# Designed miniproteins, single chains, continued (2): the designs that were tried, part 39

Each design is a single chain, and the fold is of that chain. pLDDT is the mean over its residues in the fold that is shown.

## One batch from the design tools (miniprotein)

Design m5406
Fold by ESMFold2-Fast:
Structure m5406 (fold): chain A 55 residues (1-55)
Amino acid sequence: SPLVEQARADAKAMKEALLALGERFELSEELKKKMLEGAEKIEEEWVARAKEKLA
């Protein structure tokens, strides 16, 4: 589905941006892990909403 594919692509871009910012600002490994866990949860929510719009 185009909506699910877009949601996954947007989530990937968000995760890459967060990782790059974490490295640039020398954030702690604990904070980087928490950011990635948050991004993973957001991806799950975006994909779920995209699937609901197709039902």
Scores: mean pLDDT 80

Design m5407
Fold by ESMFold2-Fast:
Structure m5407 (fold): chain A 60 residues (1-60)
Amino acid sequence: EELEKRARALVDGINATLQEERGRPPLDEAEREAMVQRIVDSLRTNEALFAADEAAKAAA
């Protein structure tokens, strides 16, 4: 939920920047959704690794 919201905001920002600076056509809905899923997967992996590292430090 939270990760998906953040991922969508990031993709929207990238799409807007590409339209402004490079004049490219906007991402279609399928491309946008695929990018959101990749970002969500990456964020979940990073959060799991960060949580494990924090737990190890707190236990020391």
Scores: mean pLDDT 71

Design m5408
Fold by ESMFold2-Fast:
Structure m5408 (fold): chain A 69 residues (1-69)
Amino acid sequence: EKEKIELVKKANEGDLDALGKLSQYIADEVRARVGDARTGEQSVAAAKLANDLIKKYEEGAKKEEERRK
């Protein structure tokens, strides 16, 4: 959760290692929820989940920073 939000911030700053870690977390989460995405329906669901997770972490990072202080 919070750790993933921090990874998004670092990846946006050009940290390639953080980008790799974030991609792995997203892949693991998508696989856990959709499976191996072997059908067209599963592939669409996987892409949607991946995009939603990225957006969620980015929005969380920005809004948490904004209201932490």
Scores: mean pLDDT 70

Design m5409
Fold by ESMFold2-Fast:
Structure m5409 (fold): chain A 79 residues (1-79)
Amino acid sequence: MNVSTARAALAEALEAVEEAKKTGDIEKAIRSLENALRALEENNAPEEVIELVRKALEAVKQGDLDKAIELLREALKLL
């Protein structure tokens, strides 16, 4: 697994969700999360990390940005 690539994608997704909370740009947050999820899956990241990012993507789609931020921070701790 390329941890640096997966971690960078997750960090970018976290920043996009935090920015969406300020600006309302939910589409950018969704795209960043989808990119992070793909990078994690392609690099065979631990299933628990992939599950946390999937839950974060669902939270963003439901408008729960605080939950998404919490889940992404937990995913980053596991990498």
Scores: mean pLDDT 82

Design m5410
Fold by ESMFold2-Fast:
Structure m5410 (fold): chain A 57 residues (1-57)
Amino acid sequence: SIEEEVLKELKEKYGLSEEEAEDILRVAKGLRDALGLPESYLKPLAEMFAYAEVTYK
């Protein structure tokens, strides 16, 4: 699924733990749904939050 693909990329590309990746995916899904965005936005939203997370560290 797209969710599994995003989760894998968050862990591999951004070096996030399983818990961190799952938290970011949950937040990205929530924002996507709240804004009425299509499924294709899930990955860019998740990457935006992942970038913010690793940059803030």
Scores: mean pLDDT 82

Design m5411
Fold by ESMFold2-Fast:
Structure m5411 (fold): chain A 62 residues (1-62)
Amino acid sequence: SALDEAVRLARELRRRGATEKEIIERVREWLEKKGFSPVAASIIATSALLEVRREEERRALA
């Protein structure tokens, strides 16, 4: 799904040291290039970042 691909992209960008703002902007641009509306791209990009943050939080508590 688009969300799963967005999560993978967000995860890769985070590993490379991208900020949360950079992750949202780059994932949104990538989705818009795929034909998603700006609103849909923003929602998916934000959801992808939240999933990456949740993974980081789970790892920090382990």
Scores: mean pLDDT 85

Design m5412
Fold by ESMFold2-Fast:
Structure m5412 (fold): chain A 74 residues (1-74)
Amino acid sequence: SMEERLARARERVQATIDAHKDMPVDELEAALRQEIARIARELMDEGFPDSEVARIVREVAEYARQLLAERRAA
């Protein structure tokens, strides 16, 4: 389902942040952009409609933005 894919995408974003705890925020942002692009390609390859891929990308990018803001504030 879309909900399961969105949850998995959020898990991958969190895992990327956790794997790079000592990485400068700007470099982490670039790494997250690459991971989100990879998620989008995988969803397209699995036959998800463009509208659903776009929604998952927007939701996941917003989630990543919130986590990056929290890290900048810490």
Scores: mean pLDDT 85

Design m5413
Fold by ESMFold2-Fast:
Structure m5413 (fold): chain A 73 residues (1-73)
Amino acid sequence: GLSQEQIERMKEIYEKLGLEFPEIESLSEEDLLNMQLENVEATLEKAKKENPSLKEKVDKGLEGVKKIKEELE
């Protein structure tokens, strides 16, 4: 699993992006990666809704996230 120090650094990144990081005592690397991918998808969908000019970049990012999720399964 990831160290507590690495988890705390990720929390800071989520806070800076305006995302909520769930309360955790410890997560596996796989669990934390899945949470990151879900939060990235949510952020990209929100950005696409608020700024349609970003649609092409957002759609490309969403396709990338889906491919990573498929590779993990």
Scores: mean pLDDT 68

Design m5414
Fold by ESMFold2-Fast:
Structure m5414 (fold): chain A 100 residues (1-100)
Amino acid sequence: AAAEAATLRNLGAAFGDALDGVAATLARDPAEGRRDAEALAEGLDAVAAASPAAADAMREAAELLREAARAAADPAEAIRLVREGRERLAAGLTAAADAL
């Protein structure tokens, strides 16, 4: 439905902004960025459990955030993983919305 598609696009924008925030924090404070990445990954998993249409995109982004948290001692690599997660989440949620 159009309302469900709009919700998926709005989720993509909101989580995209949150992922950008995690990348900025990883650049400034890797320890804080690690905690933020882990917390956001849990949030993405919670949305995946509540929304079958978003589930695969949310879980993929959550796994990339957990990889970024593990890589936080290398901020450049951790930021790269967060940005990859952002791009994949945006693409996956757009594809899911377009399929509705």
Scores: mean pLDDT 86

Design m5416
Fold by ESMFold2-Fast:
Structure m5416 (fold): chain A 108 residues (1-108)
Amino acid sequence: SKEDIIKKVEELAKEFLEKVRSIVDPNDPEAQKLLDDLEATLQEMIERLKKAPESDIPGLIRALRAVFTSYLDELIKLAESRGDEKRVQELKKLEAEFNAKLDEIIKE
């Protein structure tokens, strides 16, 4: 159902936001700003999904994916600029896992 898909997307977004928080350097103010912006943007998008007509949901889910990927790409670039190869690999893996799980939700 529409409500079931929205709930799964919300739960996925919350899970992966927490995983990003666990990877990024808590002492890097640039990384923390990107993370806070990502959290705020995802929260607004989830609220829009809950209010959206069924016809708009696929577009909003695509937009949510694009937002998550965009912020993760910026966090990856930041980690690369710091020479933090371990965080780069962890963030890239997390992006791939998010995309795979989102694909499973939208195919059900």
Scores: mean pLDDT 89

Design m5417
Fold by ESMFold2-Fast:
Structure m5417 (fold): chain A 66 residues (1-66)
Amino acid sequence: DEEVEKKKEEIEKELEEHERELVRQYLAGQISPEEARARTREFKERLIREAEEEGLPEVVKFLQSL
């Protein structure tokens, strides 16, 4: 399913960029490890909600497996 594969690639890229940003902020002393974990959890929950709204159950399953 081309839509599913494309969405998974987009999600992997967004997660990688989000993680890089959090690491940069942590090294700059702008966030705590607890805050970084909370932001990552919220980000994943948002991506799951978006995938559910788009009707992509395979993408939801993929996100839940991470």
Scores: mean pLDDT 81

Design m5418
Fold by ESMFold2-Fast:
Structure m5418 (fold): chain A 59 residues (1-59)
Amino acid sequence: DRELLEQAIAALEAGDLETAARLIGEIFGLDPERVLRGLREGGEVAVQAAIAELRELLK
């Protein structure tokens, strides 16, 4: 679980939104296509918010 969170953060930081959406979907039981759509529509603000939320879960 921690390793998947770290991989999702790394993917978001690298701009690999498809990998990030798949990992977030796996972690939270969400549809990866819906997660990807949200990240793309929200742009950099959504990406940074997702990184912050995932980092909070690692604490």
Scores: mean pLDDT 84

Design m5419
Fold by ESMFold2-Fast:
Structure m5419 (fold): chain A 82 residues (1-82)
Amino acid sequence: SEVEEKVKEILKELEKKLGEKGKEPAKLLEEALRAQLAGDPEKAEELIEKGLELAEKLAGEEGKKLAEEAAEKIKEIAGNGT
């Protein structure tokens, strides 16, 4: 729950800084979070990779950094969650 809230805060920051360009990467990373919570880490990794690639393409280094922060928090769930 706490990690989920932090991920959502990072995704909101990504959307706030990038506007429309941040919406698709944020959606992919939110889907990755849901997959991780559902116990599907392989699907979560695929969605993280897509989100990172899209964030970098649409918003460069700034988008990539924010997406990487969200990805790190999502991966933390795998180590301390289910």
Scores: mean pLDDT 79

Design m5420
Fold by ESMFold2-Fast:
Formats: sequence, C-alpha cells, structure tokens
Structure m5420 (fold): chain A 99 residues (1-99)
Amino acid sequence: MKIELSGGGEVEPGGSLRLTGKVSGFNLKDYKVSWTRKAPGKPEEVIASISPDGKEKKVHPLYEGRVTLSYDYEKNTVYLDIRDLKPEDEAEYTVKAEK
C-alpha cells in the first residue's frame, strides 16, 4: 500500500492550497482515510477523515468551513483543499489509510 503526496509549498495567508494523495496497491473505497498535520512544537492532529463508503466525513472543529476532503475514486486519488490559509496552517501534512 502506498500514497504519494503532492501539492505542498509556500502560499500567502488568505490563499488556498490543494494537497493530493495518489493511492496505489489498494482501493480507497475499502479504507478509512485520514489527513493529519504536525506543526513545529505541537502534537500530530487528525484534521479530516472519511469513511470507506465516502458517506461520513469528519473535519476538526478548528478547520470546519476551511477544509474540504474529496475523492476521485476512478483515479484512486484523495484531495485535501484548505482555504483562507492562516500562519498556523504551516505544518507537515500526512495522509493515512486504515481498515
């Protein structure tokens, strides 16, 4: 199982960022997918997750309205869109798949 991450970089406050996770070796429909972040000096936090069937999406309260989690199931790809970027959004982002 592998997820290849892309789309990070430097963005100005108030801008938008899309992170892309291309999945290989498994089907997204069979797994719970979670996006996590780790900011300098802070613990790792789950910011968004989606159930295997795509019906249940959860977003951390501090990110509600600013984060959108979406999937292209035919391309086996997951996206995290962050809008209205704040300095606090500067962090290491990771995507994880769980059964």
Scores: mean pLDDT 73

Design m5421
Fold by ESMFold2-Fast:
Structure m5421 (fold): chain A 85 residues (1-85)
Amino acid sequence: MNRAELWAEVAETLAHLADIYEQKASELRQKAENETDPEKRAELEKEADHYRSLAQKYRDTVQRILEELKAEGHEEAAARVEAAL
């Protein structure tokens, strides 16, 4: 596997993890909205914020990899990463 293909595979994996973490954050936020105990609600909100931050960090990394692949002319690898976003 060449460097561009490996980088695209890493970006696809991070994009997939970002989607999982964003969904987890949304589920935790919904649980927080239905929680009547203020301490448990605060813990759920904090956990939701943590997963949202992880998702954003991974999305930012994927976008950076995509820009590098495009800049270096790796069109197929870049298209593969864009499909994962």
Scores: mean pLDDT 86

Design m5422
Fold by ESMFold2-Fast:
Structure m5422 (fold): chain A 74 residues (1-74)
Amino acid sequence: SAAAREAQVAARAERIIAGVKEHLAQAEKDPRLKPSEAAKKKLLEGVEATAEAAARAHLDGEAAGIPGYSEDAP
């Protein structure tokens, strides 16, 4: 159903955002890669603004069998 698809999109978008947050947390532990708070905020705002569209594209790509689209794609 459309509702089930939208739930999958939302869940995938949350995973994309969570993955970026985890990556930033790891980067903060490396002094050479540590981003500023302003840079982290800008990146997260950009990811949050596009996460739903990216999740939708991943789901559509998986359904079509397009190479490079997978459930575990970052």
Scores: mean pLDDT 71

Design m5423
Fold by ESMFold2-Fast:
Structure m5423 (fold): chain A 59 residues (1-59)
Amino acid sequence: MREFVATADQALAVKQRFPEAKTETESADLARVTYTGSDEEIDRVEAGYGAHTRAALAA
């Protein structure tokens, strides 16, 4: 399981690719994303959406 904070656009893209991902609005521009899957899969998604997504990894 991986949980991270991302921009609203990134969260929407993750939800589109992984419909079972959970998204919760944290603020107007940020959403919390929870995904269950392999670290390799989430790392691939993060790489596709930019280096700043790695900095947004949550606890």
Scores: mean pLDDT 62

Design m5424
Fold by ESMFold2-Fast:
Structure m5424 (fold): chain A 68 residues (1-68)
Amino acid sequence: SSAARRRLERAGYPKELIDYFEKLVKEGKPVSIAEKEVQKRFNEIAEEAYKKGISTPEEIEKLVKEKF
């Protein structure tokens, strides 16, 4: 739904993950499941950032944008 998309945008999720959320919802996943899948993917990117010595939220957001 448009309301769920706006919540993710306000929470600071990168555009690439917002687009991924929309794709999952369009493919028939419930909103709650789609949100969990998006959070899981973001956490996987955050773990990679940690292994590379990137520790600030701003640098993690930049890494997400660079990967898409």
Scores: mean pLDDT 78

Design m5425
Fold by ESMFold2-Fast:
Formats: sequence, structure tokens, C-alpha cells
Structure m5425 (fold): chain A 60 residues (1-60)
Amino acid sequence: DKEEARKQVEEGIKEIKKLAELGYKDLAIDLAEKLIEFAKKNEDEEGVKELEELKKKIEK
């Protein structure tokens, strides 16, 4: 279900941001990578772009 997949990606992005804010960068990056795979499998191109950009900012 594409709509349910999008909601999962949005909630995951919020969790990744919270982990990064708390200083758990490695965990945030790992979660982002797994969520990128999920978004790709569900053909959520927007979600992939959002997650890749978020991962890039956390890696900085």
C-alpha cells in the first residue's frame, strides 16, 4: 500500500532526526539506509530523495 508506505517513511524521517539530535549519528545513518531501501521497494522516489539528503546532512 503506497499511502501506508509513505506514512512509514514520514515517521521514520522524524525518528532519524531525533536520533541525530541526541547524538546517535551511527544509529540515525543505519536507520536512514534501511528506510531508503524500504522507500525504493515501495517506489517512493520522493522519500528516497528526502532520506538521501537527510543522511548526507547527518554524515556532515
Scores: mean pLDDT 84

Design m5426
Fold by ESMFold2-Fast:
Structure m5426 (fold): chain A 65 residues (1-65)
Amino acid sequence: APATPAQRRISEALKKASKAYKEGNEEEADKWVDELARIAGLTPAEREAVRANIKANPDLYGVIG
């Protein structure tokens, strides 16, 4: 099935956060991680885990998200 609007917004936020981390723009990256967490309903702990994973593996999340 095609992605839902919510899944599409999550994917876009992941791509933008990944790109921002690759460009060294932590402020922009954190903004997109916060948007992702808001859309996905993540807890603060889950949000921090996602942030750390995107920052550590921006190329991976740029493709998948």
Scores: mean pLDDT 76

Design m5427
Fold by ESMFold2-Fast:
Structure m5427 (fold): chain A 68 residues (1-68)
Amino acid sequence: MSPLVKKTKELIEKGASVEEFEKFLREAVRQGVSREDIAAAFIVLAKAGLSTEDLARLGRVVQEERAK
């Protein structure tokens, strides 16, 4: 399992907020984490029950960081 996916699962278990996932994913993009690992993290978030609205918000954040 990638370190990003492992950390995503840990944050879910701790009941992290959407704002915490936003900061976590922005930092992952800044650190150069692969598109594949970020996609895997989104699958984990979706399976954990994040809403379509929250997933779309996080997707926009990731895309904005990649555009820098």
Scores: mean pLDDT 83

Design m5428
Fold by ESMFold2-Fast:
Structure m5428 (fold): chain A 85 residues (1-85)
Amino acid sequence: SEKEKKEFLENLKKAIEEMTKYIQAGDLEGAKKVAKEIAEKSKNKKKMADETYRALVTLIQFQEAGLDVKAVGEALIRSIEKQLK
């Protein structure tokens, strides 16, 4: 349903915001824990696990490349916000 889609995207957005903060702080284990916990609490566990894993991998790759992880996190969030409107 549209309500369930919106709830999923809002929760994914919050998870990405939190994962981005952990990656910026150099806390990779904290970011992984956020991804795991949000997936376990989601009504669609597999879809949430797949989406948070994709976001986590993207954030880690940009951090390892020495690029602005905050800017990447913000870009991922903007992509989700376009789907909410």
Scores: mean pLDDT 85

Design m5429
Fold by ESMFold2-Fast:
Structure m5429 (fold): chain A 70 residues (1-70)
Amino acid sequence: SPPPAPSMEQLERGSQLVAERVRAAPVLTPEQKEALREELLKLGIPQDEADRLLTVADQGAADGAARPTA
């Protein structure tokens, strides 16, 4: 059987954590992304889901902050 999916509470906590970090720093550095991924994993969020949350946040930040200059 595939590994169990994270709980809705864990996903909500992870999503909030990512949103707060992106709001404070619209463009995440590689070091900040690594630290955030580690925090998501500590919350019990699987690596694939943590990567997805970070990718979505990074794309959203890029559309708002980086698009006009790059």
Scores: mean pLDDT 69

Design m5430
Fold by ESMFold2-Fast:
Parts: sequence; structure tokens; C-alpha cells
Structure m5430 (fold): chain A 60 residues (1-60)
Amino acid sequence: GKAKLKEIVDKSVEIAKEKGVEAAEKYAQEEIEKLAKAGEITGDQAREGSIELLNRLGSL
């Protein structure tokens, strides 16, 4: 659900700090897609999570 999506975004930001933005984007894309395919989040929630991630990565 939304809690797992937040955890993915938070972890992706930490990955970006340690391994770079490209590694973080790959991790986030794979994990968000898994949640969406499992029906744990909607397409709108997946898009919102991706936007939040991009905003947070742009602030690094």
C-alpha cells in the first residue's frame, strides 16, 4: 500500500546518496512496478510516488 510506496521512495533517496541517482531510479522503478502489478497501489499512486522521488532527487 501507500506505506510500502513511501518506504521505496525513502530507500531510493538513500541509494542515490550512496550509489548515485541512476541506481536509485532503477531500484524505484522495479519496486514501484512490482507493487502496481501486485495490486498494492494504483497507477495514480505509482505516478505520485515517481513524482515525489524526482522532486527529492532534484533536491540533492
Scores: mean pLDDT 82

Design m5431
Fold by ESMFold2-Fast:
Structure m5431 (fold): chain A 65 residues (1-65)
Amino acid sequence: DRIAEYEEIIKLVEEGKYDEAEELILSRMDPGTAASLRESLEIGDRKVTLELIAGSYRKALAKLK
């Protein structure tokens, strides 16, 4: 199921659905990690941050194949 979750997040980011991607990413994290990510998204470039997360998920999927 983690593979399907990563693929959905990657798809949402690629389609420019950043609000949906952010919400899905945050829902998978513990409250402390989610709070830290929310702060990073507020302070920095949200698009760049979400694209970096999607990139890390692509690398994780490549290692699982």
Scores: mean pLDDT 77

Design m5432
Fold by ESMFold2-Fast:
Order: sequence, then C-alpha cells, then structure tokens
Structure m5432 (fold): chain A 60 residues (1-60)
Amino acid sequence: SAELAAQAAQRYGHLSPEQAAEVGRLLEAGRLDEAAALLAKHTGLSADQARTAAEVLAAL
C-alpha cells in the first residue's frame, strides 16, 4: 500500500514526510522507475539499490 511504502521510505530511507508520501504515491500508481529515481536522488543509493528498494516498498 502507498501508506506502508511511505512509512518504510521515511523510516529506512530517512526521507522527509513529503518525500516519503511522493514515493508511496508513485509506487501505488505503478510508476516504479520514477519512485526509484526519487529514492536515489534523496538517499544517495545507487540506481540498482534504489530500484531494489522501490520493488521491496511496492510489495508492502
């Protein structure tokens, strides 16, 4: 769910509430590539790590 994905992104990615909510919305919309790009931008993860993180968050 978008809410669980946002909570996980905030807790584990150290994203702001606004950034975490945006990641959650993108994942709920199936916009996985954009969610991964946003995670990489705000967390310093590599593209591959951000993609894996987005896939894990999408499964919540």
Scores: mean pLDDT 78

Design m5433
Fold by ESMFold2-Fast:
Structure m5433 (fold): chain A 68 residues (1-68)
Amino acid sequence: MSIEEAIEELKKFSEELLKKVKEEAQKPLRDATESAIEALKKAKSSEEAQLLLDIAKHELTRFAEENK
Protein backbone atom coordinates (compact mmCIF):
# COMPACT_ATOMS: atom_id res chain seq x y z
CA MET A 1 0.00 0.00 0.00
CA SER A 2 1.31 3.46 -0.88
CA ILE A 3 1.35 6.29 1.66
CA GLU A 4 -1.18 8.19 -0.51
CA GLU A 5 -3.52 5.15 -0.55
CA ALA A 6 -3.22 4.85 3.25
CA ILE A 7 -4.09 8.55 3.69
CA GLU A 8 -7.16 8.26 1.42
CA GLU A 9 -8.33 5.10 3.24
CA LEU A 10 -7.94 6.85 6.62
CA LYS A 11 -9.91 9.89 5.37
CA LYS A 12 -12.80 7.68 4.21
CA PHE A 13 -12.70 5.68 7.46
CA SER A 14 -12.81 8.89 9.52
CA GLU A 15 -15.77 10.28 7.50
CA GLU A 16 -17.80 7.14 8.35
CA LEU A 17 -16.93 7.49 12.07
CA LEU A 18 -17.94 11.19 12.03
CA LYS A 19 -21.52 10.09 11.20
CA LYS A 20 -21.66 8.05 14.44
CA VAL A 21 -20.29 10.52 17.03
CA LYS A 22 -21.79 13.42 19.00
CA GLU A 23 -21.55 16.86 17.35
CA GLU A 24 -19.11 18.10 20.04
CA ALA A 25 -16.83 15.09 19.32
CA GLN A 26 -16.60 15.80 15.56
CA LYS A 27 -13.83 18.43 15.85
CA PRO A 28 -11.58 16.31 18.13
CA LEU A 29 -12.11 13.33 15.79
CA ARG A 30 -11.13 15.47 12.77
CA ASP A 31 -8.10 16.84 14.68
CA ALA A 32 -7.02 13.28 15.59
CA THR A 33 -7.44 12.23 11.95
CA GLU A 34 -5.27 15.16 10.76
CA SER A 35 -2.55 14.17 13.28
CA ALA A 36 -2.64 10.58 12.00
CA ILE A 37 -2.43 11.82 8.38
CA GLU A 38 0.67 13.89 9.27
CA ALA A 39 2.24 10.76 10.82
CA LEU A 40 1.45 8.80 7.64
CA LYS A 41 3.14 11.49 5.51
CA LYS A 42 6.33 10.92 7.56
CA ALA A 43 6.28 7.11 7.06
CA LYS A 44 9.57 5.75 5.68
CA SER A 45 8.14 2.60 4.07
CA SER A 46 4.87 1.08 2.83
CA GLU A 47 5.09 -1.36 5.76
CA GLU A 48 5.30 1.53 8.25
CA ALA A 49 2.37 3.27 6.51
CA GLN A 50 0.24 0.10 6.83
CA LEU A 51 1.12 -0.19 10.55
CA LEU A 52 0.33 3.50 11.20
CA LEU A 53 -2.97 3.17 9.31
CA ASP A 54 -3.98 0.13 11.39
CA ILE A 55 -3.04 1.92 14.64
CA ALA A 56 -4.95 5.07 13.59
CA LYS A 57 -8.07 3.04 12.69
CA HIS A 58 -8.00 1.34 16.12
CA GLU A 59 -7.51 4.63 18.01
CA LEU A 60 -10.20 6.49 16.05
CA THR A 61 -12.68 3.59 16.47
CA ARG A 62 -12.07 3.59 20.24
CA PHE A 63 -12.59 7.39 20.38
CA ALA A 64 -15.81 7.11 18.35
CA GLU A 65 -17.16 4.32 20.60
CA GLU A 66 -16.49 6.50 23.69
CA ASN A 67 -18.21 9.52 22.07
CA LYS A 68 -21.49 8.17 20.71
Scores: mean pLDDT 83

Design m5434
Fold by ESMFold2-Fast:
Structure m5434 (fold): chain A 94 residues (1-94)
Amino acid sequence: SMEEVEALLAEAERIRAELERLRNDPRLSQKERDGLAQLIAELERVVAELREAVAAGDEKAVATQVRSLRGLIALGRHAIREVRERLAAREAAE
């Protein structure tokens, strides 16, 4: 449904913003920043593809992109938790 798609797009933007904020933490290694940047780029790509599928009225493409976006949101939540846990562990080791 359009309501479900709009809610999913809003959640994707929330996760993207959290990843972007986290990427700017000066305690991150370059490898960690690069990994977050790649995930942000993948989220932005799938969001754009979902918006295009919706505009085209392509229900099959919408369903495919919704599944992809749900997976990336879950991966984004996991990445946020893992990076925060690693930063907390590094701080505790000082």
Scores: mean pLDDT 89

Design m5435
Fold by ESMFold2-Fast:
Structure m5435 (fold): chain A 74 residues (1-74)
Amino acid sequence: IEELEKEIEEIEKKIKEIEEKIKKLEKELEKLEKEGGPKEEIEKLKKEIFELEIELGLLEIERGILKRILKKLH
């Protein structure tokens, strides 16, 4: 049971790290779009954000599953 709690904490930490990365990239994207920056750089940032969003979604699903398991062991 305690091992599940530790796993959930590790996933929550990873989620926060990815959320921070997404926020930084979104700010960079907004700046480039406002400045009319190179389309190639804008596309690269959009792709990177999309990949991080997928990773975030998967971690959120995993966290949800582990929390449900933990509640059943209650």
Scores: mean pLDDT 83

Design m5437
Fold by ESMFold2-Fast:
Structure m5437 (fold): chain A 63 residues (1-63)
Amino acid sequence: KANEYLKLGEHYFMQGDYKKAIAYYQKALAIDPTNTNAWYLLSRAYERLGDLEKAAYYRELAK
């Protein structure tokens, strides 16, 4: 379920495991690509990794 993956992603984000958070956010988006909150969370995780170009791209998708 998409919401379960978002919760797992947020758990890993809070632990500082941004790569694992990204993996779970991507799993959520594979189920529900219309979830703008998931695009925002993905953007935030890329920002924490210093990938500012991907962060900006996904932030636009979080409209």
Scores: mean pLDDT 83

Design m5438
Fold by ESMFold2-Fast:
Structure m5438 (fold): chain A 105 residues (1-105)
Amino acid sequence: APPLTPEQAARVREVVTRALDEAEKKNPNFKRIGEPRVEGLDERVARVTVPVEDNGKPGEITAVLEIGDDGRLRLLGVAGSPNVSDETVKVFEEALRKAVEEFNA
C-alpha cells in the first residue's frame, strides 16, 4: 500500500485536476488524455503523473507535492516528458501553484 492515506491521495488528485482544467483553458494545444496517477514517494510526499497531449504529441506531466501535518499542500516541482514543451510545463505549474494556494486558504 502507498504511504499516503486514501484521503490524502484524493486531495492531491483534486488539486491536480483543478490545475489541469485551468491549464487546458489557457493553452488550446494542451489536454489531458488520461487520469492522474497518484503515487506515494514517502510519508506525506506524492508524485502525480498525468498523460497529456501537447501540440498533438502524447507525453506526461509529473508533479511532486508534500502534505503538511495540518493537511496543507506544498508544490515541490513540476516536470514534462520530452514531447511536452517548456511553455506548457510553465502554464501548468502556474495553474497548479494557484490551485495549491486556493486549497490552502
Scores: mean pLDDT 82

Design m5439
Fold by ESMFold2-Fast:
Structure m5439 (fold): chain A 54 residues (1-54)
Amino acid sequence: MDIEREKRRRVLDAYVRLSRETGRGPSLREIAEEAGVSVGTVRRTFRELEELDF
């Protein structure tokens, strides 16, 4: 995987993991901390996924 795909995977993995652990929707900050990326990267990743899912 290229670096961009790896970052997206980390964001998604962090979201799933945090959702399971907390029983609630995690914040963008919590996802960013868990994935080791910026909040902007998290927001961008979700926007890209929404565009692809159409």
Scores: mean pLDDT 74

Design m5440
Fold by ESMFold2-Fast:
Structure m5440 (fold): chain A 79 residues (1-79)
Amino acid sequence: SEKIKEEEEKIKNAKSDEEKAKAYTELGKAYLEEGNYEKAIEAAKKALELDPNNKEARKLLVEAEVEIGMELIKEGVEK
């Protein structure tokens, strides 16, 4: 939760799209670490909207999407 608050403050105080994209990427990583994969995807997409060539944000998006897929398989939501 502290890391999420830190990155939200960095987003608020960002002076460029690149700085803001970096803060969104770190926010998404914090959500991923907490197991909030949907919020991690949302943050990664925001970072890519600001910086489409951000490799860390793309990596985060893929990792979060894989984790959601694995969670759904574990819960047995398909027959």
Scores: mean pLDDT 81

Design m5441
Fold by ESMFold2-Fast:
Structure m5441 (fold): chain A 56 residues (1-56)
Amino acid sequence: GMAEMEKLQEEAERLGVLAAIRGDEEALALSQQAVKAAQEGNLEEARRYLEKAKSL
């Protein structure tokens, strides 16, 4: 639902900020893809990118 998309977007944005601070370009790119997927309403794709970013 809407709340789930907002939560995923917020989490992805937070991970993106942390990745940028660390200079982790791969994690930053994955976080940005997760944000984009959440904005497009693609909940499953957003979760996939977010989990990949978290695994780095």
Scores: mean pLDDT 81

Design m5442
Fold by ESMFold2-Fast:
Structure m5442 (fold): chain A 60 residues (1-60)
Amino acid sequence: GAMAREQLIEHLERAIALLREKGYPEAAAELEKVLQKLREGTATEEDVEAAQRRAVRATL
């Protein structure tokens, strides 16, 4: 639902910031692509699943 989408967007934004702080701009750019697709409603389920895994790794 919309709430779950907004929570995922917030999580990805935090993960992107952390990746940039850690010095992984390429990984941050990959998450930004998925974030843009989520905002536009064009993200695939595969894009979402991969981004969720990367975001979890970024916050560890």
Scores: mean pLDDT 78

Design m5443
Fold by ESMFold2-Fast:
Structure m5443 (fold): chain A 62 residues (1-62)
Amino acid sequence: VLSHEELTALVQEVMDLVNEGKLDEAIELVEEALRKATRPEDKALFEELLELIELVKKAKEK
């Protein structure tokens, strides 16, 4: 179970990686978070983040 502080820090790290253009690293971090997430709400949040990062990656490929 991720604490509120851990969840906030993890989301911030993912966003920093996305802003730096390190999309593959951001995806790996989200996937790791999904493996550790035990609450359905946390899993849904990380699944949504993963979809958003993949959309950004596809947009930048063209």
Scores: mean pLDDT 78

